# Designs tried in a protein design run: designed miniproteins, single chains, continued (5). Part 15

Each design is a single chain, and the fold is of that chain. pLDDT is the mean over its residues in the fold that is shown.

## One batch from the design tools (miniprotein)

Design m16487
Fold by ESMFold2-Fast:
Formats: C-alpha cells, structure tokens, sequence
Structure m16487 (fold): chain A 97 residues (1-97)
C-alpha cells in the first residue's frame, strides 16, 4: 500500500529555509518511528519551486509504503499533523505499485 504526503511551504526565502531545516529533522525522526510500524519512507521529493517578489513557495512529496493500507494511512495522517505547523499538508492515496 502507498500513500503520498504533500507539503507546501510559503513565505519569505529566509523563513522557508528555516522551516525546511525543521522539516528535514521531523522527517528523520518520523522515519525511525514509521519503521517500527512496518512503514517505509521513499524520501522527500521536490515537486515545484516558485519565487515571486521575495516570497518562496515550495511543494514537496513524501511517499509512504507498507503492507497494510490502514497502517500507512494512519502514519501519513500522523505526520501531516506534525507538518501542519510548518505549512499546508495533503494526504493522497496511491494505487499499489
């Protein structure tokens, strides 16, 4: 089972850079926790980067994989709540690969 967690950060370049640093730390911490549940993270992928008038908008994707869809979905929803402090989050169910 596969689920995509999409994260969007928007703001001044320096603030987005700080939030990105914190996001990387949270992803690393969550990877350890998720592994205990049998959920694997494929890593953080950049979907888009837009810059206008000193405002940076970056959208990133994190794919979660596991044997059980309900477990993967719960893991994604749990992580989305943590990331919601840094930006907008979406959980998207993907077809099995």
Amino acid sequence: ARVELRITLEGPVEEVAERLSKLQELVKEFEEEAARWGVRLDGLEIVSIESRGGVLRITMSLTLEGADRETVLRAAERMAKRFSELGETEVIELPDA
Scores: mean pLDDT 82

Design m16488
Fold by ESMFold2-Fast:
Order: sequence, then structure tokens, then C-alpha cells
Structure m16488 (fold): chain A 69 residues (1-69)
Amino acid sequence: NLKKQAEHYKNVAEAIKKSIEDTKKRAEELAKQFPENRDEILKRAEEGIKVLEDSYNKAKQKADELEKA
């Protein structure tokens, strides 16, 4: 069922988007608590977010492809 597969990838994309927002929020809070480590905390979060953004784009593309099929 292509509709169920598309819905699955939409849910995956939404979960990844939430993880990106949660990662940004935690990094900002942690950087506020440990300002001496700000650059390291933000750099680590940015690298993690980049991986999540790649996964988000793939899930979104897969969902769109399945909906058009």
C-alpha cells in the first residue's frame, strides 16, 4: 500500500524534525550553563543536526515520491 508507505515516511520526517528542534534547544541550554564550552557544544550539535537534516530530506523525498506514484 503506497499510501501507508508515504504516511510512514512522513511520520519519520516529522520525528526527525522534532529531533532537530530538541537538539537545538538542548545545545542552547547547555551552552548557557557552560559558556566556556559554548563553541564545542554548538559545533557538536551542528554536526548532529546536519546528519539529521540529510535523513529528513531523504524521508521527505521518499514520501513525496510515493504519494505521486
Scores: mean pLDDT 84

Design m16489
Fold by ESMFold2-Fast:
Structure m16489 (fold): chain A 98 residues (1-98)
Amino acid sequence: SKIEKVKHWLKELLEYLKSLSEEEQLLWLERTTSLSKLPIFKEDPKKTLEYFLKLLEYLSNAPDEKFFDVDEIVKETGIPREVVEAFIEDLKKHFKID
């Protein structure tokens, strides 16, 4: 399924990012995701990166039926809604999921 392929990609991405320095992780996030456009990134880029890595961990292990459930993700992780919404939109665009 498309969701299983996305989850596999997210697991590989998380392992790749964990092999990088914090500066390289921040640069990857800024260049590759829409999260750098959010006010929270300008206020605290390191905390935004921490939320992003936590989101990758959660999504890579989430049940398929809850994978795009923003309300459940926010509730279960405590990640700011704006971060969850921005990254899910990035995923939907890149994998062409409605």
Scores: mean pLDDT 86

Design m16490
Fold by ESMFold2-Fast:
Structure m16490 (fold): chain A 121 residues (1-121)
Amino acid sequence: MDEEEALELAKKGLELAESKDPKKQVEGGKLAAEAGLSGSPEAAELAGKAALKLAESKDPRAQGAGGGAAAGAGLSGSAEGARLALEAGEKLLKSPDPRARKAGAGALGGARAGLRAAGAL
């Protein structure tokens, strides 16, 4: 995926993550996860922002999708993406849904590895 495609995908993912429709929020998380893994630092930052929005969702499916977006941002090689992924993962660990907490734990591990690789830890 080139940087332009990654940025457009990340922007669409964030737009959908900000929707009040849980089905669109889940779709947004999937797009953000893909964009976060593209190698674009800007796309990774947008994916991390989408993960934070999804972690605040009242829908457990959207929170799970937020974990996927956080994993993409955390593993991106972007320090900023990894920082946002860390914040989203910590928020997901406080979820009452066990699937969201599991996604949060995975996101935290990936984000810490990403920060270390980027020299930010």
Scores: mean pLDDT 82

Design m16491
Fold by ESMFold2-Fast:
Structure m16491 (fold): chain A 91 residues (1-91)
Amino acid sequence: MLSEPLKEFQNLSNEFKKLLNSSAEITQEIINGFLLVAQELYNKLTSKEDKELFVKEIKELKNEVDKSNKASEENKKKLKNFVEELEEKLK
C-alpha cells in the first residue's frame, strides 16, 4: 500500500495538473508554495519505493508544466532543480 504522505503528494500533483488545465497562470507564489509542501511530504517518506514513486510523479508534473507554457523559464528551472536534487538523493 502507498504511504499517506505519497498519497497526499499524488493528490497535490493532481490538483496542480488541474490548475495547469485551467485559465490560471502558474505564478512564482504558486510554484514556491507547491515546492514547499512537496519538500515536506518528501521528508515524511521512509521507504525507498515511496521516494522513487514520488520522484516519478514530480518528473511527470515537471514535463506537464514544460508543455503547458503557463510558467516562466525561472519557475520551470525551480521545478527542474527540485527534481534533480531529489534524484541525486536517491543515488
Scores: mean pLDDT 81

Design m16492
Fold by ESMFold2-Fast:
Structure m16492 (fold): chain A 94 residues (1-94)
Amino acid sequence: ELARELEEAERRLLELDRAGDGARTETAAFHLAALAALLGVELGEEAQEIVRRYAPRGIARLRELAAAHREEYPEQAAQAEEDIALAERALERI
């Protein structure tokens, strides 16, 4: 189930990078990193390179958004912090 989501996320990341869509690539890289860490799996070499390049920006944007809305949406902010921790863990492994 989650393995299929990982495969789809990796394919989407490669497509977005080839299309030159920086903003969507940053978001996709962040999500793929978090999912890979959650599943304890290693990404393909091409996906790892894209994740290293774009995921840090995605993390920064989500952290800023979570901080701005923490009081109004505490559950969403907590989920964002959890996803950020997973993505950072994936980045440490690649």
Scores: mean pLDDT 80

Design m16493
Fold by ESMFold2-Fast:
Structure m16493 (fold): chain A 81 residues (1-81)
Amino acid sequence: MLKKFTDPDGTTAVVSEETYEEALEHVREQAARLRKEGYELPFEPTAEDSFGILVMAEVAYQSNPEAREKMLKLIEELRNK
């Protein structure tokens, strides 16, 4: 079955339920790895929010300064929601 997510800038992503579960697991693994390396993460991923956060994180890792700042603002906004 397909799941629909909307990121904070209004972009909609449609993914399979399987892809969503894989993304959630990947986010958790990356968060644990970064914490072990001494990085402080501003969020704890949730089931529904985590996919949007993962997508934004992947974009930020493409060496796009605007995407990186957008991702950080996104995470901050989601934590306050």
Scores: mean pLDDT 56

Design m16494
Fold by ESMFold2-Fast:
Structure m16494 (fold): chain A 84 residues (1-84)
Amino acid sequence: MSPVQQRILDIEADLSLKLMEQSIKIQTSKRKGDEKGVEEALKERAQALIDAGQAILAIPGATPEQRALAQQLIALGQEILKKI
C-alpha cells in the first residue's frame, strides 16, 4: 500500500507476465525439437529476471527483505545464462 510496495508489485506483475510468455515459447520450441528456440527463450527469461531484480534494487525505499529477493532474482537469471 506504500508507493514503494505498489512499485514492487507492478514489477512483479510485469515479470510474471513475461515468464508466462517465455514458458509458452519454451514448450512450443521443445515440441518442435528447436533447441535454438529453447535457448533463446531461456535467455529472454534470464534477462527478465535480472531486469526485475535491478528495477527493485533501484528503489531507494526498498526494505532489506525486498532487496534480498531482488538479489535472488538476479542470481537466478545469471545461473540460467551460465548454463546456456
Scores: mean pLDDT 86

Design m16495
Fold by ESMFold2-Fast:
Structure m16495 (fold): chain A 71 residues (1-71)
Amino acid sequence: DAALQAEARAALGEVLALLRAYVARVGAAAAEAALTPVLAALSAALEAATDLEERVALLREAARLAAALLA
């Protein structure tokens, strides 16, 4: 579904914007150490997801958690 694809892209864009903000606040080296295991887990979960709805839900949850890290 094109609408679900657009939602997935929007959710990914939100996650990437929040991750860039985190890197800007703590610096690249500290962000790499903190985010590497989290990003590896998210990547594995996204690869295991069977459909776009599940992937959108995972990306939305990742954005929520990334926003909490910036608070």
Scores: mean pLDDT 74

Design m16496
Fold by ESMFold2-Fast:
Structure m16496 (fold): chain A 85 residues (1-85)
Amino acid sequence: SKLEEYEELLKKFAELMEKIKAGDLSKVPEAVELLEKIEKLTLELNPDLSEEVKEKLKKLVELLKKALETQDFEAQAAAFKAWLA
């Protein structure tokens, strides 16, 4: 059930990002709220995550929120690359 909710949140976030990139800035607050819900569920589904992984997750979410608020989409790409490094 929580895994299904998580998958639905990820899908909805992807759809909101497409709309925001198309210029619908009214979707930014909803996308930010959705990122917060995704972060919370990631932690709930993976309670034994290392502190290093938790710090990387927090950093990724903070950078993505900032990119959404400032409309700097290059920062989102940088945040995803940083997560994989």
Scores: mean pLDDT 77

Design m16497
Fold by ESMFold2-Fast:
Structure m16497 (fold): chain A 105 residues (1-105)
Amino acid sequence: MEYRVEVPTEEELIEFLRDLLEGKLQVRFEASPDGRRYRVELRTADGKLYARAEGDSPEAFRRAVRELADKVEELIAKMEKEGKLTPEQVEAGRRLVDALRALAA
């Protein structure tokens, strides 16, 4: 069972949270017809990729999404502590983490 997670950098997270607040963020879900690939991508409306979670089974996919949610939450908490995020960006990021965890349930 294989999975992959791509998380944003600190600079990309700032852009990501701004785009989320401006309604520019797209959440894309994909399942291959053969059931061998499950993927979620967080992208801008113009196609810039911020984050991805991918798995070769439903179980691997749920594990990847949980890992993405955990790593994004950790990055938000770190950047909030360092004064790099506004309260609105922190709240938007927490809502996204909750949505990712719901997807992984």
Scores: mean pLDDT 82

Design m16498
Fold by ESMFold2-Fast:
Structure m16498 (fold): chain A 71 residues (1-71)
Amino acid sequence: MSVREGALAALDTLTADLLSRIKDPAAQAQLAALHAEAVGRLAAARTPEEVRAVLAAFSREAHALEDAARA
């Protein structure tokens, strides 16, 4: 598998896991928007470093959203 293929699989897995835990529809919509943005950034990524940066940014933003939704 390419680094990008592995990154897309990881992105989808994290998104599915978070959607199972986040019950707020507004937070679910925000997560869907973050996922769409991350997919677009992965498609535009030209180096393994850019792929890793996209995953790190998505993970950070998604966990911040989960924390806010749990409060």
Scores: mean pLDDT 81

Design m16499
Fold by ESMFold2-Fast:
Structure m16499 (fold): chain A 95 residues (1-95)
Amino acid sequence: SSSARERAFAAAVGAHLLRELVALAEERGIPVDLSDREQLLAAVREALAAEQAENPRISPEMAEAMLRLVEAHLAGDAEAAARALRTLQELSQRQ
């Protein structure tokens, strides 16, 4: 369903988004454990929720798409990452 180019781009965006959300979590004093995927995802989810509360430009649908992109990236699911990125791009274009 996605091309190799789309999957590669989604992987790059997912990695970038993960790094940004981890940095935001650390800045907010949210505990981050890079060795525990479940704790890492919980920290990312908490950081994203805090950013969404302060930034009305991040809709609930955009936050969900961002979280799905990070989850897919951590799982190595290239097709799920590409789908999440397409959703995020579509939502960004509607602003």
Scores: mean pLDDT 85

Design m16500
Fold by ESMFold2-Fast:
Structure m16500 (fold): chain A 65 residues (1-65)
Amino acid sequence: VIEGEAKEPVVEAKLGETVKITIVAEGKEITVDYTPLEVGEHKVTIGAVVDDKLVKAEVTLIVKE
């Protein structure tokens, strides 16, 4: 497991709209699509598998109606 960092530590989103969250790990950028299903402020861990390695980062997601 590789600990990454969100390029944007706080992301604003609208309920039901897909946003792109970029994770930076070991000099690489990985983009993950995320669709929020609940309104409010959420601390989420986003993960992706790249070359048999799990990369994850924490993001604060602010979801508005």
Scores: mean pLDDT 77

Design m16501
Fold by ESMFold2-Fast:
Structure m16501 (fold): chain A 71 residues (1-71)
Amino acid sequence: MKVSQKDLALRAGVSVRTISNYENGKSTPSDEKILRIAFALKELGVPQNDIRHYFPKLDEKTLNTLETLMN
């Protein structure tokens, strides 16, 4: 992962464990958390086409929402 879980968690306003759970598909973010994560990824300069690389185990709906919010 080009961006650390710690940096993403800090900017999104969630715990590192929460980001790890999303990355590993152990939990699905709420709409509010999706919005925070999308803005955090955009602030960190992550291209929208890399989102699936950072969250390979998130559901398709959540991944598509993240990509859309980053445009």
Scores: mean pLDDT 77

Design m16502
Fold by ESMFold2-Fast:
Structure m16502 (fold): chain A 83 residues (1-83)
Amino acid sequence: SVEEYAKELLKKVEEYLKEVLPNLSEEQQEEAERLFKEFKEEVERLLNDPSLSDEEKKLRIQTLALATLGELHVLERQSRREA
């Protein structure tokens, strides 16, 4: 189901967040937590959008997951450069 697909991607993004958090500054940790919160809220919005097909929901959720992972990766890269 689309809901199960979303749940698996949410879990993958959360696992990556947990992996990078210990390497981030306090300000970067707040930003990472904000990015994850916004990702969760947007996924819920997409799942509850009656105008979208299941395939369109999956594509949009996948695109959001990749974008969120990319933003988290940038924070992690910045942290390594500053250390």
Scores: mean pLDDT 86

Design m16503
Fold by ESMFold2-Fast:
Structure m16503 (fold): chain A 73 residues (1-73)
Amino acid sequence: SKAEILKKEIEKAAEKYQFDPEKAFEEIYKIVKKYLSDKVADEIYEKARKIYEEESPNDAFMYFTLEAYERLE
């Protein structure tokens, strides 16, 4: 499914930039924009960015992945 492909691409981006969370976050956003409308991707980005800054980068990546995955199912 498109959701499975999205998840795999996000996992590859997170692994590639495992020591650069800012770059990982921006690459995940670019991946999500390829599969979702800009409006929906931007709504997820705003909430994920708040989680990134208030909780952790890993929590933000998980949120971004789950929200994008659910919207493609």
Scores: mean pLDDT 86

Design m16504
Fold by ESMFold2-Fast:
Structure m16504 (fold): chain A 68 residues (1-68)
Amino acid sequence: SAELEFLEEVLEWLETKSPEEVVEKLNAVKPYLSPRMQALADLIAEMAREDKTAAIRFARHAIRELKE
């Protein structure tokens, strides 16, 4: 699914980049996302600014729930 692919990409960014770089990348891709995925991107950006480890845990849990 598009949501699964997006979350896997974002998880890689969270694990390899600074919170600032993750927020920049999320803002860059946001215009190309559906409203639902834009809201998800905003939530992850907020979490990454506050607690990067919590953002990583959230992304991992969301990926598991979206897998068949």
Scores: mean pLDDT 83

Design m16505
Fold by ESMFold2-Fast:
Structure m16505 (fold): chain A 76 residues (1-76)
Amino acid sequence: SSAAAIEVAALAAELARERLPEEAAQTVNKSLEDALLRHSDPAALVAAVREAVAARLPEEQAKTAIESVDEALRRV
């Protein structure tokens, strides 16, 4: 949907502003693309990433959180 596309764009801009590592940003983009392709609701993944950014999680913890949500979505 258009709303999902807007959220992806907003998330990418927010990640850039918060200065997250490129690897984390790439992982997020790939996971969101995969979720949309599989007709899974990406809202949980978007929310998890935004929460991690807001909480200023270290790189390792942010990657682990994103990977955990992505894995859960892949098992749908």
Scores: mean pLDDT 64

Design m16506
Fold by ESMFold2-Fast:
Structure m16506 (fold): chain A 61 residues (1-61)
Amino acid sequence: SAAEEQEFLRLMHELLELMDERNVPQEEQDAILKELGELYKEDIQKAIAAARERIAELRAA
């Protein structure tokens, strides 16, 4: 749905900013973004859950 697409994009933006703040190497960032993009094509709810998990992990570190 459009709401799920907007939520995923919002989470991706947050994740990207957080990875940059934590100095995650660009190559690793690109790999994570590719993985989430592939999940998005298969199952948007799973992609949203995975993005939230990665954000929570980075915030906990």
Scores: mean pLDDT 86

Design m16507
Fold by ESMFold2-Fast:
Formats: structure tokens, sequence, C-alpha cells
Structure m16507 (fold): chain A 95 residues (1-95)
């Protein structure tokens, strides 16, 4: 979409991942593109978003606690970190 093509490379990766999340499927392409770019603009990278606190994510306009949790989980998966214990090894992410 035109909204996707206007994003930075990291914003495009994040936009695609947000578009695959069922909890964010109700958002328009424009809303998801704005959210992805706002996150990259604030945090600088997908890795930085993955390491952000829920409170820090909630500083983005339109991000509540539920949306912040979803965004962080998506960013952690994109950064090569899993939020799902028991899908691979039960001890892999016990921190």
Amino acid sequence: SAAFEALSPDGQVLFEALSKDPGLAHLSDEERARLAQALIDRFGSIDAIANASLAELQRIPGVDAVRADRIRRIARKLAGKSDLPGVEELREVML
C-alpha cells in the first residue's frame, strides 16, 4: 500500500508484523503505518522497541496497556526474542 511504501525500512518491517496480529487487525493501513513510524521515530529501532517498558510504549499516542503489550511482543519476535515459553525449550527465555 502507499502508506507502507512511505515508511522507513524498519517501519515497513514493523507495519507488516502489526498487520499480521489479530488484535490489531481492526486498524486501517494508515493507522498501522502511523503507529509503526511513531514507534521507530521514538525508539530508533525494532531492538529498542523490544527492550522498551510498557510505560514507555504507552507514551505513543493511541497506545494503551493492551496495545503496548502486543507491540512489545511483536518487536521482541522481530528482534529474535520469543515471548512464548514452551514453543521451543522451556528454559530458553526464563529471565
Scores: mean pLDDT 73

Design m16508
Fold by ESMFold2-Fast:
Structure m16508 (fold): chain A 91 residues (1-91)
Amino acid sequence: SAAQEKKAKEAVEQGKEGAKLAAEGKKEGNASKYTGGVLLVIGSGLHVALDPSVSKELQVEALEKMAEAAKEEGAETSAKAARGIAEGVRK
């Protein structure tokens, strides 16, 4: 549904922001920025993964999009976190 797609899209956008923040923090040597970015990816990923109003397929798709965006930003820890949450949803 449109409501489910909106929730998934919002989670992906928050995850992308977190991945960018984590990558920037790592490049700058800013531990607070890095940690904040990683936590934003984990939080947005868990938010969509634990939302029963979003289908399992849309949850996995959103998490895979977060992981890919994190990988493109060079945020390897964030990408692994999003992928790990996606694997949890698939089980």
Scores: mean pLDDT 84

Design m16509
Fold by ESMFold2-Fast:
Structure m16509 (fold): chain A 69 residues (1-69)
Amino acid sequence: SEKRKKEYELLGKAQSEVAKLLNEKNYDGAIEHLRNGAELAKKEGLQKTAERLEITLQLLERRIAEEKG
């Protein structure tokens, strides 16, 4: 399916870039990339990818808040 291919490609690119940013300790960049990726996935109709990126964003924001608080 063309939609499944787009979901796989967008999710894979987003995960790779987020992993790179986290390795660089660029947490703000990782949050921004996840937010932008989820928005792009929504615009493209890739709901499963958007949902997964939003969940990852929420978990990352929670972890950062717990480490700072």
Scores: mean pLDDT 83

Design m16510
Fold by ESMFold2-Fast:
Structure m16510 (fold): chain A 74 residues (1-74)
Amino acid sequence: SREEFLERLREAFKIAVENLTDEQVRKVAAIFQEAVALLDAGVPIDEVREFTIEKLKALGIPDDVLEEIEKVLR
């Protein structure tokens, strides 16, 4: 559901805050804001999830942190 995915974004953001630099956290926040905007525009949750994961992969954050975030979002 939308509410369940929003909760997954919230949990993923906690992981980002605990493990990443302030600059990286700002970039993750921007991606999550884009994800929420896509949900508000009526884009299917599965497409928004894939969009979010691909954007996060492009950030160059540590692989272990990326893997943990991806697991939460899936």
Scores: mean pLDDT 86

Design m16511
Fold by ESMFold2-Fast:
Structure m16511 (fold): chain A 83 residues (1-83)
Amino acid sequence: MEELKRLIEEGYELLKEIYENADEEQMEEFKRRSRELNRELEEEVEKNPIKSKEGELEFAKKVAERQIELLKEILEEIKKKKE
């Protein structure tokens, strides 16, 4: 639980920076990539159904990690455009 909580908090901080710094085009790209990520995660669950509470927590952690990775990539692209 502690690790998942840390990931969620990191995600909120990154999301805040994106909302404060992204233009309309960058925000649309972020939304598009977020939809693609959600679709991929949905397909992964369909192929590998979660059978335990431990598996649910592990998957939630994986989702958070992949979301944070996406947020970091978007934020890096935003920062590069400002340079």
Scores: mean pLDDT 79

Design m16512
Fold by ESMFold2-Fast:
Formats: sequence, C-alpha cells, structure tokens
Structure m16512 (fold): chain A 78 residues (1-78)
Amino acid sequence: MTELEKALREYVKKVTKGKDVITEEDEPAFLRVLRTLLGTDKKEITIDEAVEALIRWFKEQGITDEQALKILEVELKK
C-alpha cells in the first residue's frame, strides 16, 4: 500500500467517524462527489471504493502524490 493510499484511507475513516461505509445520512455531499467519480448511484460507498475514486481523480487533475499528501495532512489536522 502506498503512503497516499494509507493517508486517503485514514482521511475517509475520519470523515465516516470510524464507519466502514460512506452513507447519505452521515456525509451527503461527500457521497455525491464519490458517486460522480465512480460513475455509480449506490447509496453506500465502501472505504476501498472511496480511496480508489480519489486516487483516480487526483491523477486526472494532475495532482502529484506529494501534493495530495500535503492536502490530506492539512485536512487530517482539522
């Protein structure tokens, strides 16, 4: 597992408050973004699916792993 994958998994777990899935009840805005990135209408998205979607999105935006890690470090401190 890469350092970026580890940081993203930690970030998603923080967003879900330790839950194994992202739901509309807890994080409606985040779920909608992930649905768009994954091309899915699922009501629940797993941490693994969320991490994969975010890695793909960073790559498509030209964001390097180092840049993504800096962003995640700031978000994880909040």
Scores: mean pLDDT 76

Design m16513
Fold by ESMFold2-Fast:
Structure m16513 (fold): chain A 67 residues (1-67)
Amino acid sequence: RAKLVGEEELAGVKRPVATGEKLKESLEKNREKFLKALEEGYKKAKDEVDREALKAAKKLAEKILEL
């Protein structure tokens, strides 16, 4: 079921403009919570690998917000 849902979600992502608009609205409402999660991640990142993962996540979040 969850495996089959992946195909359905990909069909939705086929229109990234509409998907990004809904995602952006949700992120704007939860922006403060999202930023706090990133700060908590930075504080708990003891390994350099974790810090690089957080930087990669930041780039992905920036690209998603541009949608």
Scores: mean pLDDT 58

Design m16514
Fold by ESMFold2-Fast:
Structure m16514 (fold): chain A 65 residues (1-65)
Amino acid sequence: MEAEEALREAERLLAEAVAAGRLTPRQAAAVRGGLARAREFLRQGLDEGALETARAVAEWVRGQL
């Protein structure tokens, strides 16, 4: 499912950015909050909201790498 794939990609990028020292603790916490929101949308069956949120998080993190 597209939303779940986007969420997995965002989680992978977060792990990579944290490992590379590219994020401050505050930035990492904000990204984790965004991922939690995307997961909540998926649990509620709000696939579009989950996809949009996960993609926005992934795009922002990708810019930090």
Scores: mean pLDDT 84

Design m16515
Fold by ESMFold2-Fast:
Parts: structure tokens; sequence; C-alpha cells
Structure m16515 (fold): chain A 75 residues (1-75)
């Protein structure tokens, strides 16, 4: 499968990118940036990329919970 084609290093890089995107989104929300909705979409895409890359299930669950938590605060 596509997930099996990624190296552990590539998976780690994708996870790092996902974390950075979630933090950028959180900061955009705190600053009232008009880019916040776009960064949320990017964060969700990076979460899917982390899952496809074979990131640790606990890490994926943590990232998903963080996105869901910050998203709920915006509603």
Amino acid sequence: SVAESFTPEQAADVVAGARATIEAWRKAVEEGSPLAPNLLVAARIMLIAAQVAGADPETVAELKAEIDRVGKELE
C-alpha cells in the first residue's frame, strides 16, 4: 500500500509538518487572522498525510484531538 512505501524518516517529517501546521493554525486563531480557515484545511490535509505515511496511531490520535479541540473553540 502507499502507506508501506514511506520510510520512518519520511513519516516523521510528515508528522513534524502536521504539528507545525496545527501550531500555525492555533496562532492564526489567537491573532484573529483571516488565514485561520485555510490553515485548518491544511492541518486536516496534513493529518491525512500522516496517517497515509504510517505515523504512530497514538501520534495520529493526538494530532486529531488537537485539531478537534481548537476547531471546537472557534465555533
Scores: mean pLDDT 79

Design m16516
Fold by ESMFold2-Fast:
Structure m16516 (fold): chain A 89 residues (1-89)
Amino acid sequence: SDIDRIISQLEALRNYLVSTLNSRNRPEDAKQIKSLIDKAIDALRNRDYDSAISYLQKVIDELKKHSDLPETKMVIDGINSLIDQLKKL
């Protein structure tokens, strides 16, 4: 389903971001971003798309604090694409 695909993409992004932030010695930021993505995934599993979009927007806001990392723009663009897909459901 579209939701299962979006959840799979969010799980991959979560794992990538946690690994990246931990490798840059930002473990508390990794925990915060993981928590927000996990809440978005839980909302999607419950078909609460508005809450999922809200949590993903909070992830983007947290990632903007890490604009010094070259990886963040690609991930923000990816999350915005997923938000746009959710708005069409």
Scores: mean pLDDT 90

Design m16517
Fold by ESMFold2-Fast:
Structure m16517 (fold): chain A 55 residues (1-55)
Amino acid sequence: SDEELKKRIIEYYKKKNSPLIPVIESFKNVDDIAKYFGMSKETLKKFIEEEEKKE
């Protein structure tokens, strides 16, 4: 679900101690987060899934 994907995105950036966390948390949905990064929701999901596999 999009809510679950948003939680996974936030958790990933928390592990990286990213200053982007407050910005990401301010977005209501994953589509807006993907637009912020200049990519599609599908590309963002794949990126997070690949990063999760490394750890």
Scores: mean pLDDT 80

Design m16518
Fold by ESMFold2-Fast:
Structure m16518 (fold): chain A 88 residues (1-88)
Amino acid sequence: ALEEARERLEEALRRAARAIDAADEAALLEAVREAAEAIRELERLGATRLAAQRYAALGVLIASAGLHGISQEAVDEASRILKEAAAA
Protein backbone atom coordinates (compact mmCIF):
# COMPACT_ATOMS: atom_id res chain seq x y z
CA ALA A 1 0.00 0.00 0.00
CA LEU A 2 2.63 2.58 1.01
CA GLU A 3 5.08 1.52 -1.72
CA GLU A 4 2.23 1.48 -4.28
CA ALA A 5 1.27 5.05 -3.32
CA ARG A 6 4.93 6.12 -3.64
CA GLU A 7 5.18 4.49 -7.11
CA ARG A 8 1.96 6.23 -8.23
CA LEU A 9 3.33 9.57 -6.99
CA GLU A 10 6.69 9.11 -8.76
CA GLU A 11 4.92 8.23 -12.02
CA ALA A 12 2.58 11.25 -11.71
CA LEU A 13 5.59 13.54 -11.06
CA ARG A 14 7.38 12.12 -14.14
CA ARG A 15 4.25 12.79 -16.23
CA ALA A 16 4.04 16.35 -14.85
CA ALA A 17 7.68 17.01 -15.79
CA ARG A 18 7.10 15.64 -19.32
CA ALA A 19 3.97 17.80 -19.67
CA ILE A 20 5.93 20.92 -18.69
CA ASP A 21 8.67 20.06 -21.23
CA ALA A 22 5.96 19.62 -23.91
CA ALA A 23 3.99 22.73 -22.78
CA ASP A 24 0.96 20.40 -22.55
CA GLU A 25 -1.34 22.16 -20.07
CA ALA A 26 -4.06 19.45 -20.09
CA ALA A 27 -1.48 16.73 -19.35
CA LEU A 28 0.05 18.87 -16.58
CA LEU A 29 -3.33 19.40 -14.86
CA GLU A 30 -4.11 15.67 -15.08
CA ALA A 31 -0.68 14.77 -13.65
CA VAL A 32 -1.06 17.32 -10.81
CA ARG A 33 -4.47 15.82 -9.89
CA GLU A 34 -2.96 12.32 -9.82
CA ALA A 35 0.07 13.48 -7.79
CA ALA A 36 -2.18 15.27 -5.26
CA GLU A 37 -4.33 12.13 -4.92
CA ALA A 38 -1.23 9.96 -4.34
CA ILE A 39 0.07 12.42 -1.70
CA ARG A 40 -3.32 12.28 0.07
CA GLU A 41 -3.06 8.46 0.03
CA LEU A 42 0.42 8.68 1.62
CA GLU A 43 -1.02 10.96 4.33
CA ARG A 44 -3.93 8.54 4.95
CA LEU A 45 -1.39 5.69 5.30
CA GLY A 46 0.41 7.64 8.06
CA ALA A 47 3.32 9.10 6.05
CA THR A 48 2.39 12.62 7.20
CA ARG A 49 5.88 14.17 7.00
CA LEU A 50 6.53 12.67 3.55
CA ALA A 51 3.12 13.93 2.36
CA ALA A 52 3.92 17.47 3.61
CA GLN A 53 7.32 17.37 1.85
CA ARG A 54 5.72 16.10 -1.39
CA TYR A 55 3.02 18.84 -1.31
CA ALA A 56 5.80 21.44 -0.97
CA ALA A 57 7.80 19.85 -3.81
CA LEU A 58 4.71 19.75 -6.07
CA GLY A 59 4.12 23.45 -5.32
CA VAL A 60 7.66 24.28 -6.47
CA LEU A 61 7.16 22.19 -9.65
CA ILE A 62 3.90 24.05 -10.42
CA ALA A 63 5.59 27.44 -9.88
CA SER A 64 8.45 26.42 -12.21
CA ALA A 65 5.95 25.47 -14.97
CA GLY A 66 5.21 29.17 -15.57
CA LEU A 67 8.91 29.68 -16.36
CA HIS A 68 8.72 26.93 -19.04
CA GLY A 69 5.88 28.26 -21.20
CA ILE A 70 2.81 26.99 -19.32
CA SER A 71 0.13 29.73 -19.13
CA GLN A 72 -0.62 31.59 -15.89
CA GLU A 73 -4.21 30.25 -16.07
CA ALA A 74 -2.94 26.64 -16.03
CA VAL A 75 -0.44 27.42 -13.24
CA ASP A 76 -3.28 29.00 -11.19
CA GLU A 77 -5.53 25.94 -11.77
CA ALA A 78 -2.71 23.53 -10.79
CA SER A 79 -2.08 25.60 -7.63
CA ARG A 80 -5.81 25.48 -6.81
CA ILE A 81 -5.84 21.67 -7.17
CA LEU A 82 -2.81 21.40 -4.86
CA LYS A 83 -4.23 23.79 -2.23
CA GLU A 84 -7.58 21.95 -2.14
CA ALA A 85 -5.82 18.58 -1.71
CA ALA A 86 -3.50 19.91 1.03
CA ALA A 87 -6.44 21.51 2.92
CA ALA A 88 -8.44 18.25 2.98
Scores: mean pLDDT 83

Design m16519
Fold by ESMFold2-Fast:
Structure m16519 (fold): chain A 81 residues (1-81)
Amino acid sequence: NPKEEEEKRKKQLKEEAEKQMLEWAPELGRQVVAALRAEGRVLSPEEAGRAARDTMAHLFNASEEALERAGEAARAATLAA
């Protein structure tokens, strides 16, 4: 049934997009920290993680896993500098 195959394809594309979002989430977290530092803000790891999570949640209907990955990357970037 072509319609069932189309539905399966749409689900696969959504799952692939979610996978790409999970892979991109750490980079988003690092970019949020870099942008806030460029504005002269000094952030704690907790503040950086929260800002990254809030940014991702606002821009995307992101999964909790994606939000956590973005937050962890932001916290790590803050600690590394």
Scores: mean pLDDT 77

Design m16520
Fold by ESMFold2-Fast:
Structure m16520 (fold): chain A 97 residues (1-97)
Amino acid sequence: SRQEKLRKLAKLALEVRDIHTLELLPLLHSVKGNGRDIFALIESKHPFLQKRLLAAVDELMKELGISRQEFENMSVEDILQRMIKLLEEKLEEKKRG
């Protein structure tokens, strides 16, 4: 379920100290639909918070190797799945280093 994915993502982000994922979590709890809805919700925020959230999404897209257009067309569930996989990979790298 989405709630289970959000809980797993939060735990992983804390374990790997991924500040950008932690900053996006409140947004991901409230957003529905696709990545375009994430940008729309960010644009509704105060300019200072908007700048930080846009930087967090930019970093996420860069680490996932996807464009803004690809991100906007992905469902929130698919975004959560890819974020979980990314952080699981970071956690495994941390255990090996």
Scores: mean pLDDT 85

Design m16521
Fold by ESMFold2-Fast:
Structure m16521 (fold): chain A 95 residues (1-95)
Amino acid sequence: MEERANAFAEELQADLEAFKAEAEKTIKQAEEAAKQDPSLRPQYEQTKENANRALGVLTQGGERAAGTLVEGGSEEEARAIYEAGKAKAAELFAA
């Protein structure tokens, strides 16, 4: 039981860190492109906004999932909340 809850928490943390790393890489590439060509600044701003919005949604999803477990909810409910947040974050990041 305890090991399963810890595994879930570690999974959330790993997913969030991986998403942050990918978002940072994408933002940096867009920033570098905008430095070479100032006309790409609107694209850089859009990429940064999309990434920040996606990270916010994923972070909130993780917090809600963790909160559900703390309040005595099931792992299934917590996982569903996180997966919904993750799917939404992926859509926002890709936009």
Scores: mean pLDDT 79

